Designed miniproteins, single chains, continued (5). Designs and how they scored, part 19

Each design is a single chain, and the fold is of that chain. pLDDT is the mean over its residues in the fold that is shown.

## One batch from the design tools (miniprotein)

Design m16675
Fold by ESMFold2-Fast:
Structure m16675 (fold): chain A 64 residues (1-64)
Amino acid sequence: SEEEDIKELRELAEKLQKELKPLVEAKGGTLRVEVVSPDTALITVRIGDEVIEKLLTKEELKKL
């Protein structure tokens, strides 16, 4: 179901956030992870004047 897909994606996003947040913060940056659809998460990293945005599907998150 869509609710189960969103829950699974949220758990994958939380895992990624836990792994990357300390690395980004160590550089004085910020990390944001947003679930934008049942199958897609948006990763936003800001370090100084640099902004990196990456759209990851559920399948791509599972490979990490």
Scores: mean pLDDT 82

Design m16676
Fold by ESMFold2-Fast:
Structure m16676 (fold): chain A 57 residues (1-57)
Amino acid sequence: SREEALAELKARQDELIRQLTLGRISAEEAQRRGREAVAEVARRLGLSPEEVQKLPL
């Protein structure tokens, strides 16, 4: 569902922030993986990546 897809996206973003804060990944890698996650969820929901980024998570 839309709610499940957005919950997955939020969990992925929270994990990336955690790993970045702990120094486990670079800012560049976090940005790359974040963009990929948004694109995957956008494709699943039939939205643009920009539309997904505007949704509350």
Scores: mean pLDDT 82

Design m16677
Fold by ESMFold2-Fast:
Order: C-alpha cells, then structure tokens, then sequence
Structure m16677 (fold): chain A 58 residues (1-58)
C-alpha cells in the first residue's frame, strides 16, 4: 500500500544520498529519481518535493 511505497522511497532516498557523497553521482541520481516516483505514487507530495530538491542540487 502507500505506506510501503513511502518506506521504499525513504530507503532509496538515503541510498541515493550515500552514493552521491561517495562520488557515484549518476547512480545516486537514479536512486533519487526512483525515490521521487515512489513518493508520488503514494500521494506523498512532501516526500517527493524533498527528493526533487536534492536532485536540483546536483
């Protein structure tokens, strides 16, 4: 359900940030893009916005 999508989005968001911090920017971007999609599918507009802000800083 929506809660599982939000949880998966949070996990991918964290992984994306870690990958970017390690210099693996392309892989981190892909994880953040998937995280934003999961938050949007769940109707979590705030979660999607936070991930999109992280993407905009790349």
Amino acid sequence: GPEELIEEGEKLGVLGVILIEEGRVAEGRQMLEKAAELHRQAGDEEGARKVEEALARL
Scores: mean pLDDT 86

Design m16678
Fold by ESMFold2-Fast:
Structure m16678 (fold): chain A 60 residues (1-60)
Amino acid sequence: MLPEIDFPGPDDAEALFRVGRMLLATGGPRELAAELFRRAAALSTDPALRAEAEALVASL
């Protein structure tokens, strides 16, 4: 097996959360934004980000 050093960068959850916020800000589809927030919450290791993403999904 290789050393498995493949997680040097930012969490995918943060990127998904930011894209979801961008979609809402630009009037994009709320359905897609909700899906991005849901995935961000599922992938995040940060409980604060998870809580915020879940709240945004509930408000859409």
Scores: mean pLDDT 72

Design m16679
Fold by ESMFold2-Fast:
Structure m16679 (fold): chain A 90 residues (1-90)
Amino acid sequence: MAELVRKLAERVEELASKTGDPHLRQAAENLRKAAEALENGDIETAVKYLEQAIDHLARAMERLKDAPFDVQVELAVLLIAASTLLVSLK
């Protein structure tokens, strides 16, 4: 699980660098913290950081609604992936 969250954080960070969106940077930071919490066995802390990351991804989606189609698709995929990971930790 932690490795999947880390890979998700890397993809979000790449999109943040490409778009310059501050919510994508915050989402990536929260995903890194979630992965670290999972590596330490702290599922409750990981869930909190994943929820914060999902909120930031949703904010980014609203801000980037006029972005190129490839950016919108990648962001949707990342949001679905983060949401799926959160459900699997419940």
Scores: mean pLDDT 85

Design m16680
Fold by ESMFold2-Fast:
Structure m16680 (fold): chain A 78 residues (1-78)
Amino acid sequence: SELDKLKEEAERVARALAEHYGGRVLSIRVEGDKIVIEMELPPDVDADELARGFAAALKRPVTAEREGNRVRLTVDLS
């Protein structure tokens, strides 16, 4: 399904970014019309730039929220 392909791509992108920045992927889950990705990243990594990268890769709107070293990315599937 398209959702399964988007989830696989999100996992691939998240893993690549975690390795690049020296962080880690905490969780990836589907919640209704959204894919929610939680990552632990260094505090100097810009959450908005990260969201922009995900949006470009997945061709979907992505928003980001940061709490300390944790970043939550929400991919909109609607």
Scores: mean pLDDT 84

Design m16681
Fold by ESMFold2-Fast:
Parts: C-alpha cells; sequence; structure tokens
Structure m16681 (fold): chain A 65 residues (1-65)
C-alpha cells in the first residue's frame, strides 16, 4: 500500500531527525523509527525498509556515546 509506505517513511524520518537533534528521547525516537520500519515491511518495499534499518543503526551509533 502506498499509504503504508508514505506513513512509514514519515515516521522513520521524524524519529531520526528528532532523535538526532535531541528534541525527543532516544527511546521515543527509536520507537518511531521502528514503527516506520514495520509499516515499510508491511508495504513490501524492501528498499525503503533497508534504508530505515540503516538510519536506525546510524542513530543508535550516534547515541551510544
Amino acid sequence: SMELLEEGERLAKEGYVRGASGAWSPEEALRKIEEGLRLAEEAGDEKTAKGIRQGKETLEKMLAE
């Protein structure tokens, strides 16, 4: 579904941006990214799902210090 994909990308991007900027707690940011990933996987778009997973890993590494 295009709607699932668009919502998934929106949630993942918002979680990443707000997590990286410190506007949200790490837990809130990662939860939103994981929700976006779930929607992208439900939409069957593996390319988008892979991108979201990579973004999540990047944020986790940034927050690990």
Scores: mean pLDDT 82

Design m16682
Fold by ESMFold2-Fast:
Structure m16682 (fold): chain A 66 residues (1-66)
Amino acid sequence: KEQLERIVDAVANATGGSAGILVSALRSAGVPEERIEEALKEAGVTDLKQKLDDEIAEKLKEALTK
């Protein structure tokens, strides 16, 4: 539950920035690399330089919290 809150915070803080910022925040929150890669794939993020808009951020949050 605490990890879920950290994931939501990480996505919110990275929204409007690059996917690379989110990846760093998720690693800091203790999310496994495999899970991060799966979530990026589900949200359609193929480049770590890609800008995270609200729609992509919401998809990432959902993918990371299922």
Scores: mean pLDDT 76

Design m16683
Fold by ESMFold2-Fast:
Parts: structure tokens; sequence; C-alpha cells
Structure m16683 (fold): chain A 54 residues (1-54)
């Protein structure tokens, strides 16, 4: 979900991004990796997102 992606980003880069930037980045990542547009990520899509952040 968007909140889970935002929480992950805050943990990884929260010190370098504002709250607004974290939300924008989370929305962009969710949209990019959620190919079905269901608002959720499966295990493979979640792993791809983690790889993109590392």
Amino acid sequence: TLEEVRALLREKVGDTLSDAQLEAAARTLLAQFDRDGDGTLDAAEWQALLDALS
C-alpha cells in the first residue's frame, strides 16, 4: 500500500527528504511497480521496489 511504501522510504531516506517529497516518491514508486493498478504490490513487485531503493 501507499502507506507501507512511504514508511519504507522514510526509513531509508527520510533524513534527506521532506514529508511532501516522501509522499510524492511513494506515490510514484507504487504507481510504477503496481502494474495491475490495484494499489498493492505482490512479492516480486515489492522485491523490485526494495532493489530500486538499494
Scores: mean pLDDT 73

Design m16684
Fold by ESMFold2-Fast:
Structure m16684 (fold): chain A 80 residues (1-80)
Amino acid sequence: SLKELARRIAERIAELIREGDVGIAEALALIALGILKSAKAYEEAALLAELVAEAFREAGDEESAERFRRLAEEYRELAK
């Protein structure tokens, strides 16, 4: 399912964050969110953004966590 795909993408991004590849993780997250947004898969985009925000929060990057949390809120609004 598309939700399972979003979750797997988030898991790979979380791995990159834990490995210290933060710049690559952020770039991949934004690319994946852009693809989901263009497909109007707003629920899946919100899920991906929420999981990425949590991974950044776990890593202590509160600024990046807040950025992705806000993206998740935007996508939830679009999904209504």
Scores: mean pLDDT 88

Design m16685
Fold by ESMFold2-Fast:
Structure m16685 (fold): chain A 72 residues (1-72)
Amino acid sequence: RAGVAAAVANYVAEKKGWTDEEKERIRQALAEALSRIPEERYPEFVRQATALMLAAKDADEAIAGIRALAES
């Protein structure tokens, strides 16, 4: 779980040019979201969250999107 959140956060932060602080906030949001969904949904969630974050204008928008996606 933690490894998935870290890998996704690192990938997105590198592509978007976000800071280490922004990367850690995204990792925390992803870890929180993944802790609340069943493991069978992980591949679909990771795919959707990654696409959403890459489209986001900033880290705050990405975090809001991750939280909304986890609630759906």
Scores: mean pLDDT 81

Design m16686
Fold by ESMFold2-Fast:
Parts: C-alpha cells; sequence; structure tokens
Structure m16686 (fold): chain A 63 residues (1-63)
C-alpha cells in the first residue's frame, strides 16, 4: 500500500472538510479517489491538502 500515514491523514482532513461543506457522498467519493491517485503518484501531504481544498472549493461553487 502506497499511502503514508501523513498522506492518509491529509486525505481524511479533506474528506471531513468536504462533508462539512455539504458535498454529496458521490462528490466526496470522486474527490477521495482523485486524492488517493495523487498520493499514489507521490504527492506530499501538503499537495494533497492543497489540491483537495481546491477541489472542494470548485465543487461548492457549482452548487
Amino acid sequence: MGLSPEQAAALGEVVKRAREAGLSEEEISELAERMVDLALAGASPEEIRREGERMVEELVKKK
């Protein structure tokens, strides 16, 4: 398994933020899949948080 504990924590933080922002379970699932793919490609915990925040903001703007 390619995720570090720090990458997993960053992913969890973004998922929590997305849920608190009122995103649907489908939107959260797609977001999580993209972040896992990014993490497996070697993204840092910081990059995962930044990209995740950007995706949450983009999805919220489309509501």
Scores: mean pLDDT 80

Design m16688
Fold by ESMFold2-Fast:
Structure m16688 (fold): chain A 74 residues (1-74)
Amino acid sequence: MSIEERIEKLYEEIKRLADELLASGRLTPAQRAVIEMALRAVEYAKETKSPEALRIAERFLETLRQLLADVRAA
C-alpha cells in the first residue's frame, strides 16, 4: 500500500470516528480538542504526504479509538 493510500484510509477512519464521537453529545471540552487535533493531523498528512505526518496521524487514530471506548464506558 502506498503512503497516499494509507493516508486516504486513515483520513476516512479518523473522520468516521470523529463524526461518531461528536454526534454522541457526551464529550468534555478536552475530548473535543483531541478530536480537532486528530482531524488537523490527518489533514496535514494529506497535504504533505510526509511519513512523519502519517505517523502522527496514526497515533491520533489510536487516541480516538481509546476515547470512543472511554465514552462508551461512561
Scores: mean pLDDT 82

Design m16689
Fold by ESMFold2-Fast:
Structure m16689 (fold): chain A 71 residues (1-71)
Amino acid sequence: MLSEEAFEYEVEASLYVMAGAIALKQGDKELALEYYKKAKEALEKALELDPESEEAKSGLKATQEKIEELE
């Protein structure tokens, strides 16, 4: 039941990751960092709803690495 909501959070996170990548291409590291942090929050919510989601786990790891690179 909640897996459909988890998927929506994963989609939301993907959109934020793309927005962050675009911001980086434009040289706006601060905006990119904000988007990646929003993606992280969405992925954390997805994992709360579906703890076994490999997609959410992989996305969270990648997003955390991007945040560390920009800090």
Scores: mean pLDDT 81

Design m16690
Fold by ESMFold2-Fast:
Structure m16690 (fold): chain A 84 residues (1-84)
Amino acid sequence: NPAEEVERAKRAIRESDEHLVNLAYALLTKLELGRVTPADREIARFVIEELEKRKDKLFTWVTDGKVVTRSAAELAEELRRLLA
């Protein structure tokens, strides 16, 4: 159920910036692979909105053994470009 998946993701994002960053990264990976569902696109729009509210915040995470740092604004722009 796409609507239920979207609402679950929105709730997780509101409760934790860690969930916001993890979902943003997962969506970037799916978009780069060209493998996104309509639910993924709807979740990505909400993720962009929440990242734009935190535009001055820096996020740091580890992926594939590499430390990555991006601002919320940078993540929002990258997602927005890939969704177009």
Scores: mean pLDDT 78

Design m16691
Fold by ESMFold2-Fast:
Structure m16691 (fold): chain A 56 residues (1-56)
Amino acid sequence: MFKIEDEKVVPATLEQAIEIARREGLDEETARKLAQYAVEKGLTLSEIRKLAREAK
């Protein structure tokens, strides 16, 4: 489960990162690509949200 410290929290799984990206309005395919990149780079939940928002 995510905490208020999402600036420090990385997703536990790729699926979790995909869920975050999709919540920002991306489709599954785009969300998966962005989530893969984010997990590979060790980005935090807040960074994933920022990237997803900018990916529109």
Scores: mean pLDDT 73

Design m16692
Fold by ESMFold2-Fast:
Structure m16692 (fold): chain A 64 residues (1-64)
Amino acid sequence: ADELIEEGKRLYDEGKYEEAVEKFRQALAVDPNNPEALELLADVYRKLGKTDEAIEARARAMQL
């Protein structure tokens, strides 16, 4: 999980938002309740203009 989160952060810093989403989703497949991965996924969805998905991911993080 941690390694996938670090890869996602690197992709995010490079502006590769769609690839970053994939890495954070993979991290959540390993640990579905990882609040860091959910928060990062929400931030990336916001960058992609996917407002509804961003709100949902953030809400899931806040439930933990």
Scores: mean pLDDT 80

Design m16693
Fold by ESMFold2-Fast:
Structure m16693 (fold): chain A 61 residues (1-61)
Amino acid sequence: SVAAEASRLAVEAFELASRHKEEVTPEQAERLGEALDLMAEGTEEAYRRAKELLEEVIREM
């Protein structure tokens, strides 16, 4: 499910951010926060948007 995919990506993104703390930009931190807010909404559209944001952050790190 999209929710399960978003949850998996969130774990990956936060693990990566934890390992590379000094390289996390304010923009990346903002996108991570936005993704968590979207996941809290619990709609399919919100999970898809959260997934996109998480994939972008992972790709840039």
Scores: mean pLDDT 81

Design m16694
Fold by ESMFold2-Fast:
Structure m16694 (fold): chain A 81 residues (1-81)
Amino acid sequence: DKIKKLEEIIKKLEERGLDVRGELKKRLEQQGELYKLFNLAVDAKIKGDYEEYNKLVEEISKLSGKPKSVITQEINEIIKK
């Protein structure tokens, strides 16, 4: 539950009077969403659900600004380890 730990870190920083809202919070939320989508894409590929896999690769490509070919390569590298 790395997303929950990230939310706890943001909350602790805000409680300490550090302004993590706005741009920094948006960047952390985008990274958390990308991490979630990558995990779902890895799972879909392992299960052989290519329709879901292709849909997730498209979403990751749009959010990251990277080509689908690069996203596919990164997912393949994750599956190797």
Scores: mean pLDDT 72

Design m16695
Fold by ESMFold2-Fast:
Structure m16695 (fold): chain A 67 residues (1-67)
Amino acid sequence: SEIVDKLLQLKKDSSLNNYQFAQFVVRQLQADADPEELAKFFEENPEKIREKLEELVEQSKATVPAL
């Protein structure tokens, strides 16, 4: 997914911590997710960040019109 690739690139380029990145993701995708819980997930499961972002992007496509 281009959206997930852009989000991951942003995380690398901006040096955001997991909480700041989680807040950004929730805000950008208008995701039905708690940023604190999402940040904890990213911290505990760094190898699964991509999978989680794909899930959130898929959920957001159902509720938010394409930008």
Scores: mean pLDDT 78

Design m16696
Fold by ESMFold2-Fast:
Structure m16696 (fold): chain A 65 residues (1-65)
Amino acid sequence: IEELKKALEALKKGDKETAKKYLEKASRSPNAGAAAGAHEALKALEQGDEEAAIKGVESGIKAAE
């Protein structure tokens, strides 16, 4: 979940490289909610949908907490 929070801050700052790095780490999380949110956010970023990526991260954080 810490990786998702770092990814969210990076996305809000427009730092896609840092965001992708933390999302890749979060996608390997043993927490299913965090991993699912990270996976959706990575998919959205690969498709160029930055707003969907932010929503995916926020959903993952909420599901993990």
Scores: mean pLDDT 78

Design m16697
Fold by ESMFold2-Fast:
Structure m16697 (fold): chain A 57 residues (1-57)
Amino acid sequence: MLTPEEDQALQDLAAAIKAGDREAARESFLRYGEVRGLTPEQAERLADWFIAEAEAK
């Protein structure tokens, strides 16, 4: 079960992606990673990978 914080972070991420706001998407990914207990390095790597994949299409 997702916590309310995890659910909110995923909703914020989806909204940022829909808006095309890469900075907001990065911030939402970092927040989600923190809530999931990822290290800052892991969260940043995940955010970078996702943004790169989105830009590549």
Scores: mean pLDDT 72

Design m16698
Fold by ESMFold2-Fast:
Structure m16698 (fold): chain A 91 residues (1-91)
Amino acid sequence: SIEVIEVKKTSEIDEAVERIEKSDADIILVRTPNVGLAKMLAAQLEKRGFTRLEEGEDYIILEGPDGKIVVIVSAEASEEDIEAAIEKAKE
């Protein structure tokens, strides 16, 4: 299962982290407006025990302590880039 979360600004990061941790989805796709916000979100998840698996120009893939996968993408990412990141997360 895939859950989609939008993070539009820095004040939403803590809420997004809590939502990600509470999610029972196998893959969580997080949309952000830019790579800077994506990196800030990834850093907060790492503090919560998530492991960064891969980082590209427009995406970051992390694995949670329970094995859930988080794919963070910037708003510049195309649908093809998002699909490719999700495919990598399944490997």
Scores: mean pLDDT 81

Design m16699
Fold by ESMFold2-Fast:
Structure m16699 (fold): chain A 80 residues (1-80)
Amino acid sequence: AEEYFKKGEEYYKKGDYLLAMEYYYKAIELDPNFAKAYFNMGLVYEELEHLDAAKYFFEKAKEIAEKLNDKELLEEIEKK
């Protein structure tokens, strides 16, 4: 999961949002509790101006982060 997430971040930084999404989806498929991958999917959809999809992924990331008590990620999500 982490390897695919890292590739997603690399493509996101390059502005290749479609490849970033592909790798974030692969991370999520491998680890459905990978809250950071859901959060970064939200960031990608926000860049693509698909605000409904972005909101969905941010809410999903928040649900998982709350369940796992990931306080750092929760602070990042709340700043959005």
Scores: mean pLDDT 81

Design m16700
Fold by ESMFold2-Fast:
Structure m16700 (fold): chain A 95 residues (1-95)
Amino acid sequence: MSDEELKKRIEELKKKLKELIREAKRLAMEGLKKAETKEQILRAIALILRAIGLEIDLEILEKSNLSNEEKLKRLEELLKEAEELLREARELLEE
């Protein structure tokens, strides 16, 4: 595996991760606007805070001195968390 291939994969995952976080945050914000109960409001706020947390984690990762291989592994972990967050945000809107 070349360093060039690792860099391309990192940029692809970063782009996908940013898109998933933005979508999850957007859906959580819509959930907050449509919330009719205290429980729904608190769930929406929790999802928004988790999205912000992922944005912070990504910024810290970008500024880190980690190897490209370690950055790729961390990005794959963040991607899974973002996919789960998006799923939960969609479920909130269906309630």
Scores: mean pLDDT 87

Design m16701
Fold by ESMFold2-Fast:
Structure m16701 (fold): chain A 79 residues (1-79)
Amino acid sequence: LPLPKALSEEEAKKMVEELEKMLPELKELALNSKKKKEELLKELDEGIELLKSQKSASPLVKEAMIKALEELKEVVEKK
């Protein structure tokens, strides 16, 4: 997932709140995906590694996005 180039502290907090709010819907979408389990896991792993390797304008947003992808990975592993 692409990270925002720059965020104010207020925008960063809002993005984290929106991400947490959307997480249940994203989990449902992942479970209903037509992609093979191994393909989804690979895409999620690549996203997590990319986020970990990149310095974001907000560490709060970066950590929240990594956590969300890890939670999606857990859901996909149970598919």
Scores: mean pLDDT 73

Design m16702
Fold by ESMFold2-Fast:
Formats: structure tokens, sequence, C-alpha cells
Structure m16702 (fold): chain A 67 residues (1-67)
């Protein structure tokens, strides 16, 4: 599986989880966009670390929405 396939699978799983949690589609798409930007910005890091940074971005958007 390519890095791109792993990234897209990660983001798609995150999108489905956020939608299932009741987060509006507009908020989910913005969170996914920012998560993708973090992955692209940190290409010098191993894939696992880039996905961890993306997960933190997604979690922060989730927490900000419910505050």
Amino acid sequence: MSDEEIIEEFLEKARKSLLAAGVPEEVVEEAIRKAREVIEKNKDLPLEERLELAERVLLQHYLDYFD
C-alpha cells in the first residue's frame, strides 16, 4: 500500500467517525483539509508521525466544535 493510499484511508476513516459523532459536514471537511495540510507540510517526518500530527489536528477541531 502506498503512503498516499494509507493517508486517504486514514482521512476517510476520520471523516466517517466525525460524521457519526454528529459533527456537521462543513466542520468535518475543514478538519480533514487541515489534517491533510499538516501531513503535506511535514513530509520530512516518517508517515506514522505525520498521521499522529493529523490526528491531533482532527481531535482539536472536534474539541473546539463542542466547546
Scores: mean pLDDT 81

Design m16703
Fold by ESMFold2-Fast:
Structure m16703 (fold): chain A 60 residues (1-60)
Amino acid sequence: DEFNEVLQKRIETTLKILEKKNKELAEKAREELEEMLKKGAEVSEILKLLQKYLEEAKKL
């Protein structure tokens, strides 16, 4: 599934960026992502979560 591959790559890239900035922030993002994925969250919700953490990382 092309769409799922793109989403997964986006998640991985974002988590790597967060980890380079702050390991604790990356851990929080990973935990929230895992919970959202387990609950079958919408793609838009996942993308909003990733954006939130990227903005938080920029403030560091």
Scores: mean pLDDT 80

Design m16704
Fold by ESMFold2-Fast:
Structure m16704 (fold): chain A 64 residues (1-64)
Amino acid sequence: MSKEEIEEKLEELEREGVRAVLARDYARAADILREMAKLHEQLGDFEKAARLREEAERLERLSE
């Protein structure tokens, strides 16, 4: 994907992630954060990707 396509996808995923958290669907929010982490890795931003995965694990532990 181009950088512009990745940035557009990240914006869409961020909106979906917010909706998932507001709905208390933490499992879905965690999945969305993991997808965002993959996109950040494609951008070469490994530090952001690692932080997103850590937050995803935390949210998943809050589910149920």
Scores: mean pLDDT 83

Design m16706
Fold by ESMFold2-Fast:
Structure m16706 (fold): chain A 75 residues (1-75)
Amino acid sequence: GAMEEARRLLEEARRKVEQAETALSNGDYETAINLAIEAAKLAREAQRLDPSLGPEAQEIVDRADKIAKEAAEKL
């Protein structure tokens, strides 16, 4: 159901934001930005399917925004 799909999307978003953090630490700024954008999209989709995931989704979006800004400043 929608709740199961929302949880899977949130888990994928978390994996993507962790990969973005790794890319940023390795100096792969373009990859970090792309992964951060994907993480934010997945987190927002999870929140649309299950609004109760709002706080967890927002945490991922905030982390993704920070990564994207830091990576963009270094390009």
Scores: mean pLDDT 90

Design m16707
Fold by ESMFold2-Fast:
Structure m16707 (fold): chain A 59 residues (1-59)
Amino acid sequence: GEVYQATQDFTATRPDELSIQKGELLQVLEEVDDEHWLVRTADGSEGLVPKSVLVPWVP
């Protein structure tokens, strides 16, 4: 999947959401709706994250 980077910390408030830290790199697995990605972290954790907290990562 495409690699995105967190622009800010996000704290999960629902069981289907994933908490992430600013600067973290995430693989986008699926677009769930207009506002959310299903993402995977480097350690294999998966969950929903708002699109607004992620930007495309370029090396």
Scores: mean pLDDT 83

Design m16708
Fold by ESMFold2-Fast:
Structure m16708 (fold): chain A 55 residues (1-55)
Amino acid sequence: SIADELEQAIDEFLALVDEGKWEEARELIEKLKASDNPAFRKAADALQHYLKLVE
């Protein structure tokens, strides 16, 4: 489902952040922003905000 796909994307983002892979985390955010699905774009905005707080 779309919800499962979004959950997997968020889990992957958090794993990248935990591993210190900042550039890969930013690339994942940009991929989500390019989605036609508004849920993915809203998630990307939230994750981008989170990344700015922890970097």
Scores: mean pLDDT 82

Design m16709
Fold by ESMFold2-Fast:
Structure m16709 (fold): chain A 85 residues (1-85)
Amino acid sequence: MDADIAVGVAEITLAVANLGMEKGDYEGAARLYERAISLLEPFKDDPEARRVLAEAYENLAQAYEKMGKTDEAEKWRKKAEEVRA
């Protein structure tokens, strides 16, 4: 898969996951964010993929916070900070 295709698919996946968050489906949103992360992690050397990956990590952390999974939320928030650096 090319980085451009991975980014495009991930952006659509994030949009659907964000809708899930707005509707209170935090578990469904978390699964979609994890799918987007899996698509993007092989391309973290690409600046565009890295930016979308950071967004996916941050959004996944928020989904886990909404589910009361604070340890998981902190882990993913830290990954977002690391990939932005």
Scores: mean pLDDT 86

Design m16710
Fold by ESMFold2-Fast:
Order: C-alpha cells, then sequence, then structure tokens
Structure m16710 (fold): chain A 58 residues (1-58)
C-alpha cells in the first residue's frame, strides 16, 4: 500500500512537472514540487490519507 503510493507519487510528479514546464509556468512547477515533497513526507510518517490528498492535488 505505502510502496504503491510512493511509486504513484513519482509517476504523478513527473507528469505534472512536464505539464507545468510545457506551459512555462514557474508557479505551477513550484506548486508541484512542494506538493510532492509534502506527500513524500506524509508517506514517510505513515500518514496515508494525507499523502493521498497531496497526490490528488498533483
Amino acid sequence: EKKKLEEELKKVKKRSLEIARDMGNEESIKYVEEKAKEAKKALKEGDIDKAKEYLKEL
């Protein structure tokens, strides 16, 4: 479960960063990076629900 979310986070982060980069939107790039960082932290702490929330926002 946790490992599956970690793998999904990497995939979603990559896609969202590509989209933001294509648009040349620095705010979106920072937003994705920050959300991915928070999701990673939540996963490390075992807060699966919080990690899912950040993942949805990506």
Scores: mean pLDDT 77

Design m16711
Fold by ESMFold2-Fast:
Formats: sequence, structure tokens, C-alpha cells
Structure m16711 (fold): chain A 64 residues (1-64)
Amino acid sequence: SEKIKELEKRIEELREKAEELRRKIEENPELSKEERRELILEEASLTVEIINLIVELKILKKEE
């Protein structure tokens, strides 16, 4: 299914973005508490989006 392939690709792209944010947090110990908080919240937001897409993917696979 085209929809399944597009969802899998989008999940992978979001995972790559989350990895980049994780590296920024780990490689910059000089980040202020506020800056670190913002990056962590952005990473958490991406994680929620990934989970939602995985749920959508599972639903679509059940329909096929």
C-alpha cells in the first residue's frame, strides 16, 4: 500500500530528527537550563508524533 510506505518513510524521517536533537543536547553541555528544556520538549513532541504515526500504521495494516 502506498499509504503504508509513506507512513513508514515519515516515521523514519522523524526518528532522524529526534536523533539530531539528542546529539545537540549531548554535544552541548554549555546549554543553559532553559535552552536544554526547549530541546528536550521538542524531542518529546517528536516522540509523541512518532507514536501516533505507528498507531496509524498498525490500523492501516489491519485494514489490508
Scores: mean pLDDT 84

Design m16712
Fold by ESMFold2-Fast:
Structure m16712 (fold): chain A 55 residues (1-55)
Amino acid sequence: KIEEELQKLREEARKLSDRVNEARLAGDTEAYQQAVAELREVSKRIEELEKKLKE
């Protein structure tokens, strides 16, 4: 069900946000860029699923 997938994606986004912050504080630009890209992709999936639920 879409709601269950959204919950899992939001949990993944939280973990990725933590990784973004950790990489930024460590000055690890490669890890930071990787985590930001993954977070952006997860956020896009969440937005698309939320739009489908609104239908």
Scores: mean pLDDT 82

Design m16713
Fold by ESMFold2-Fast:
Structure m16713 (fold): chain A 83 residues (1-83)
Amino acid sequence: SEEERRELIKRLEELLKRAMELLRRTEDKELILRLIGLILRIIGLIFDLEHLPDVDLEKVKEEIKELEEELRRLEEEIRRRGE
């Protein structure tokens, strides 16, 4: 539904904001490249939700869960490194 797509886009936008905040906090090349990769995946999913009529919303929900987990792990790693 349109409402469900809008909800998923909002969740992805929240993840994008969090990833961008982490990008401001680190000078480590490896962490920067991992964050950029994650950001590109988020942007791609937003594009799909906005432009593709038959996108599998359950598959997107699963991908969002994976992105949330990867972002949490990156946030923890940056915290441990004192960045």
Scores: mean pLDDT 86

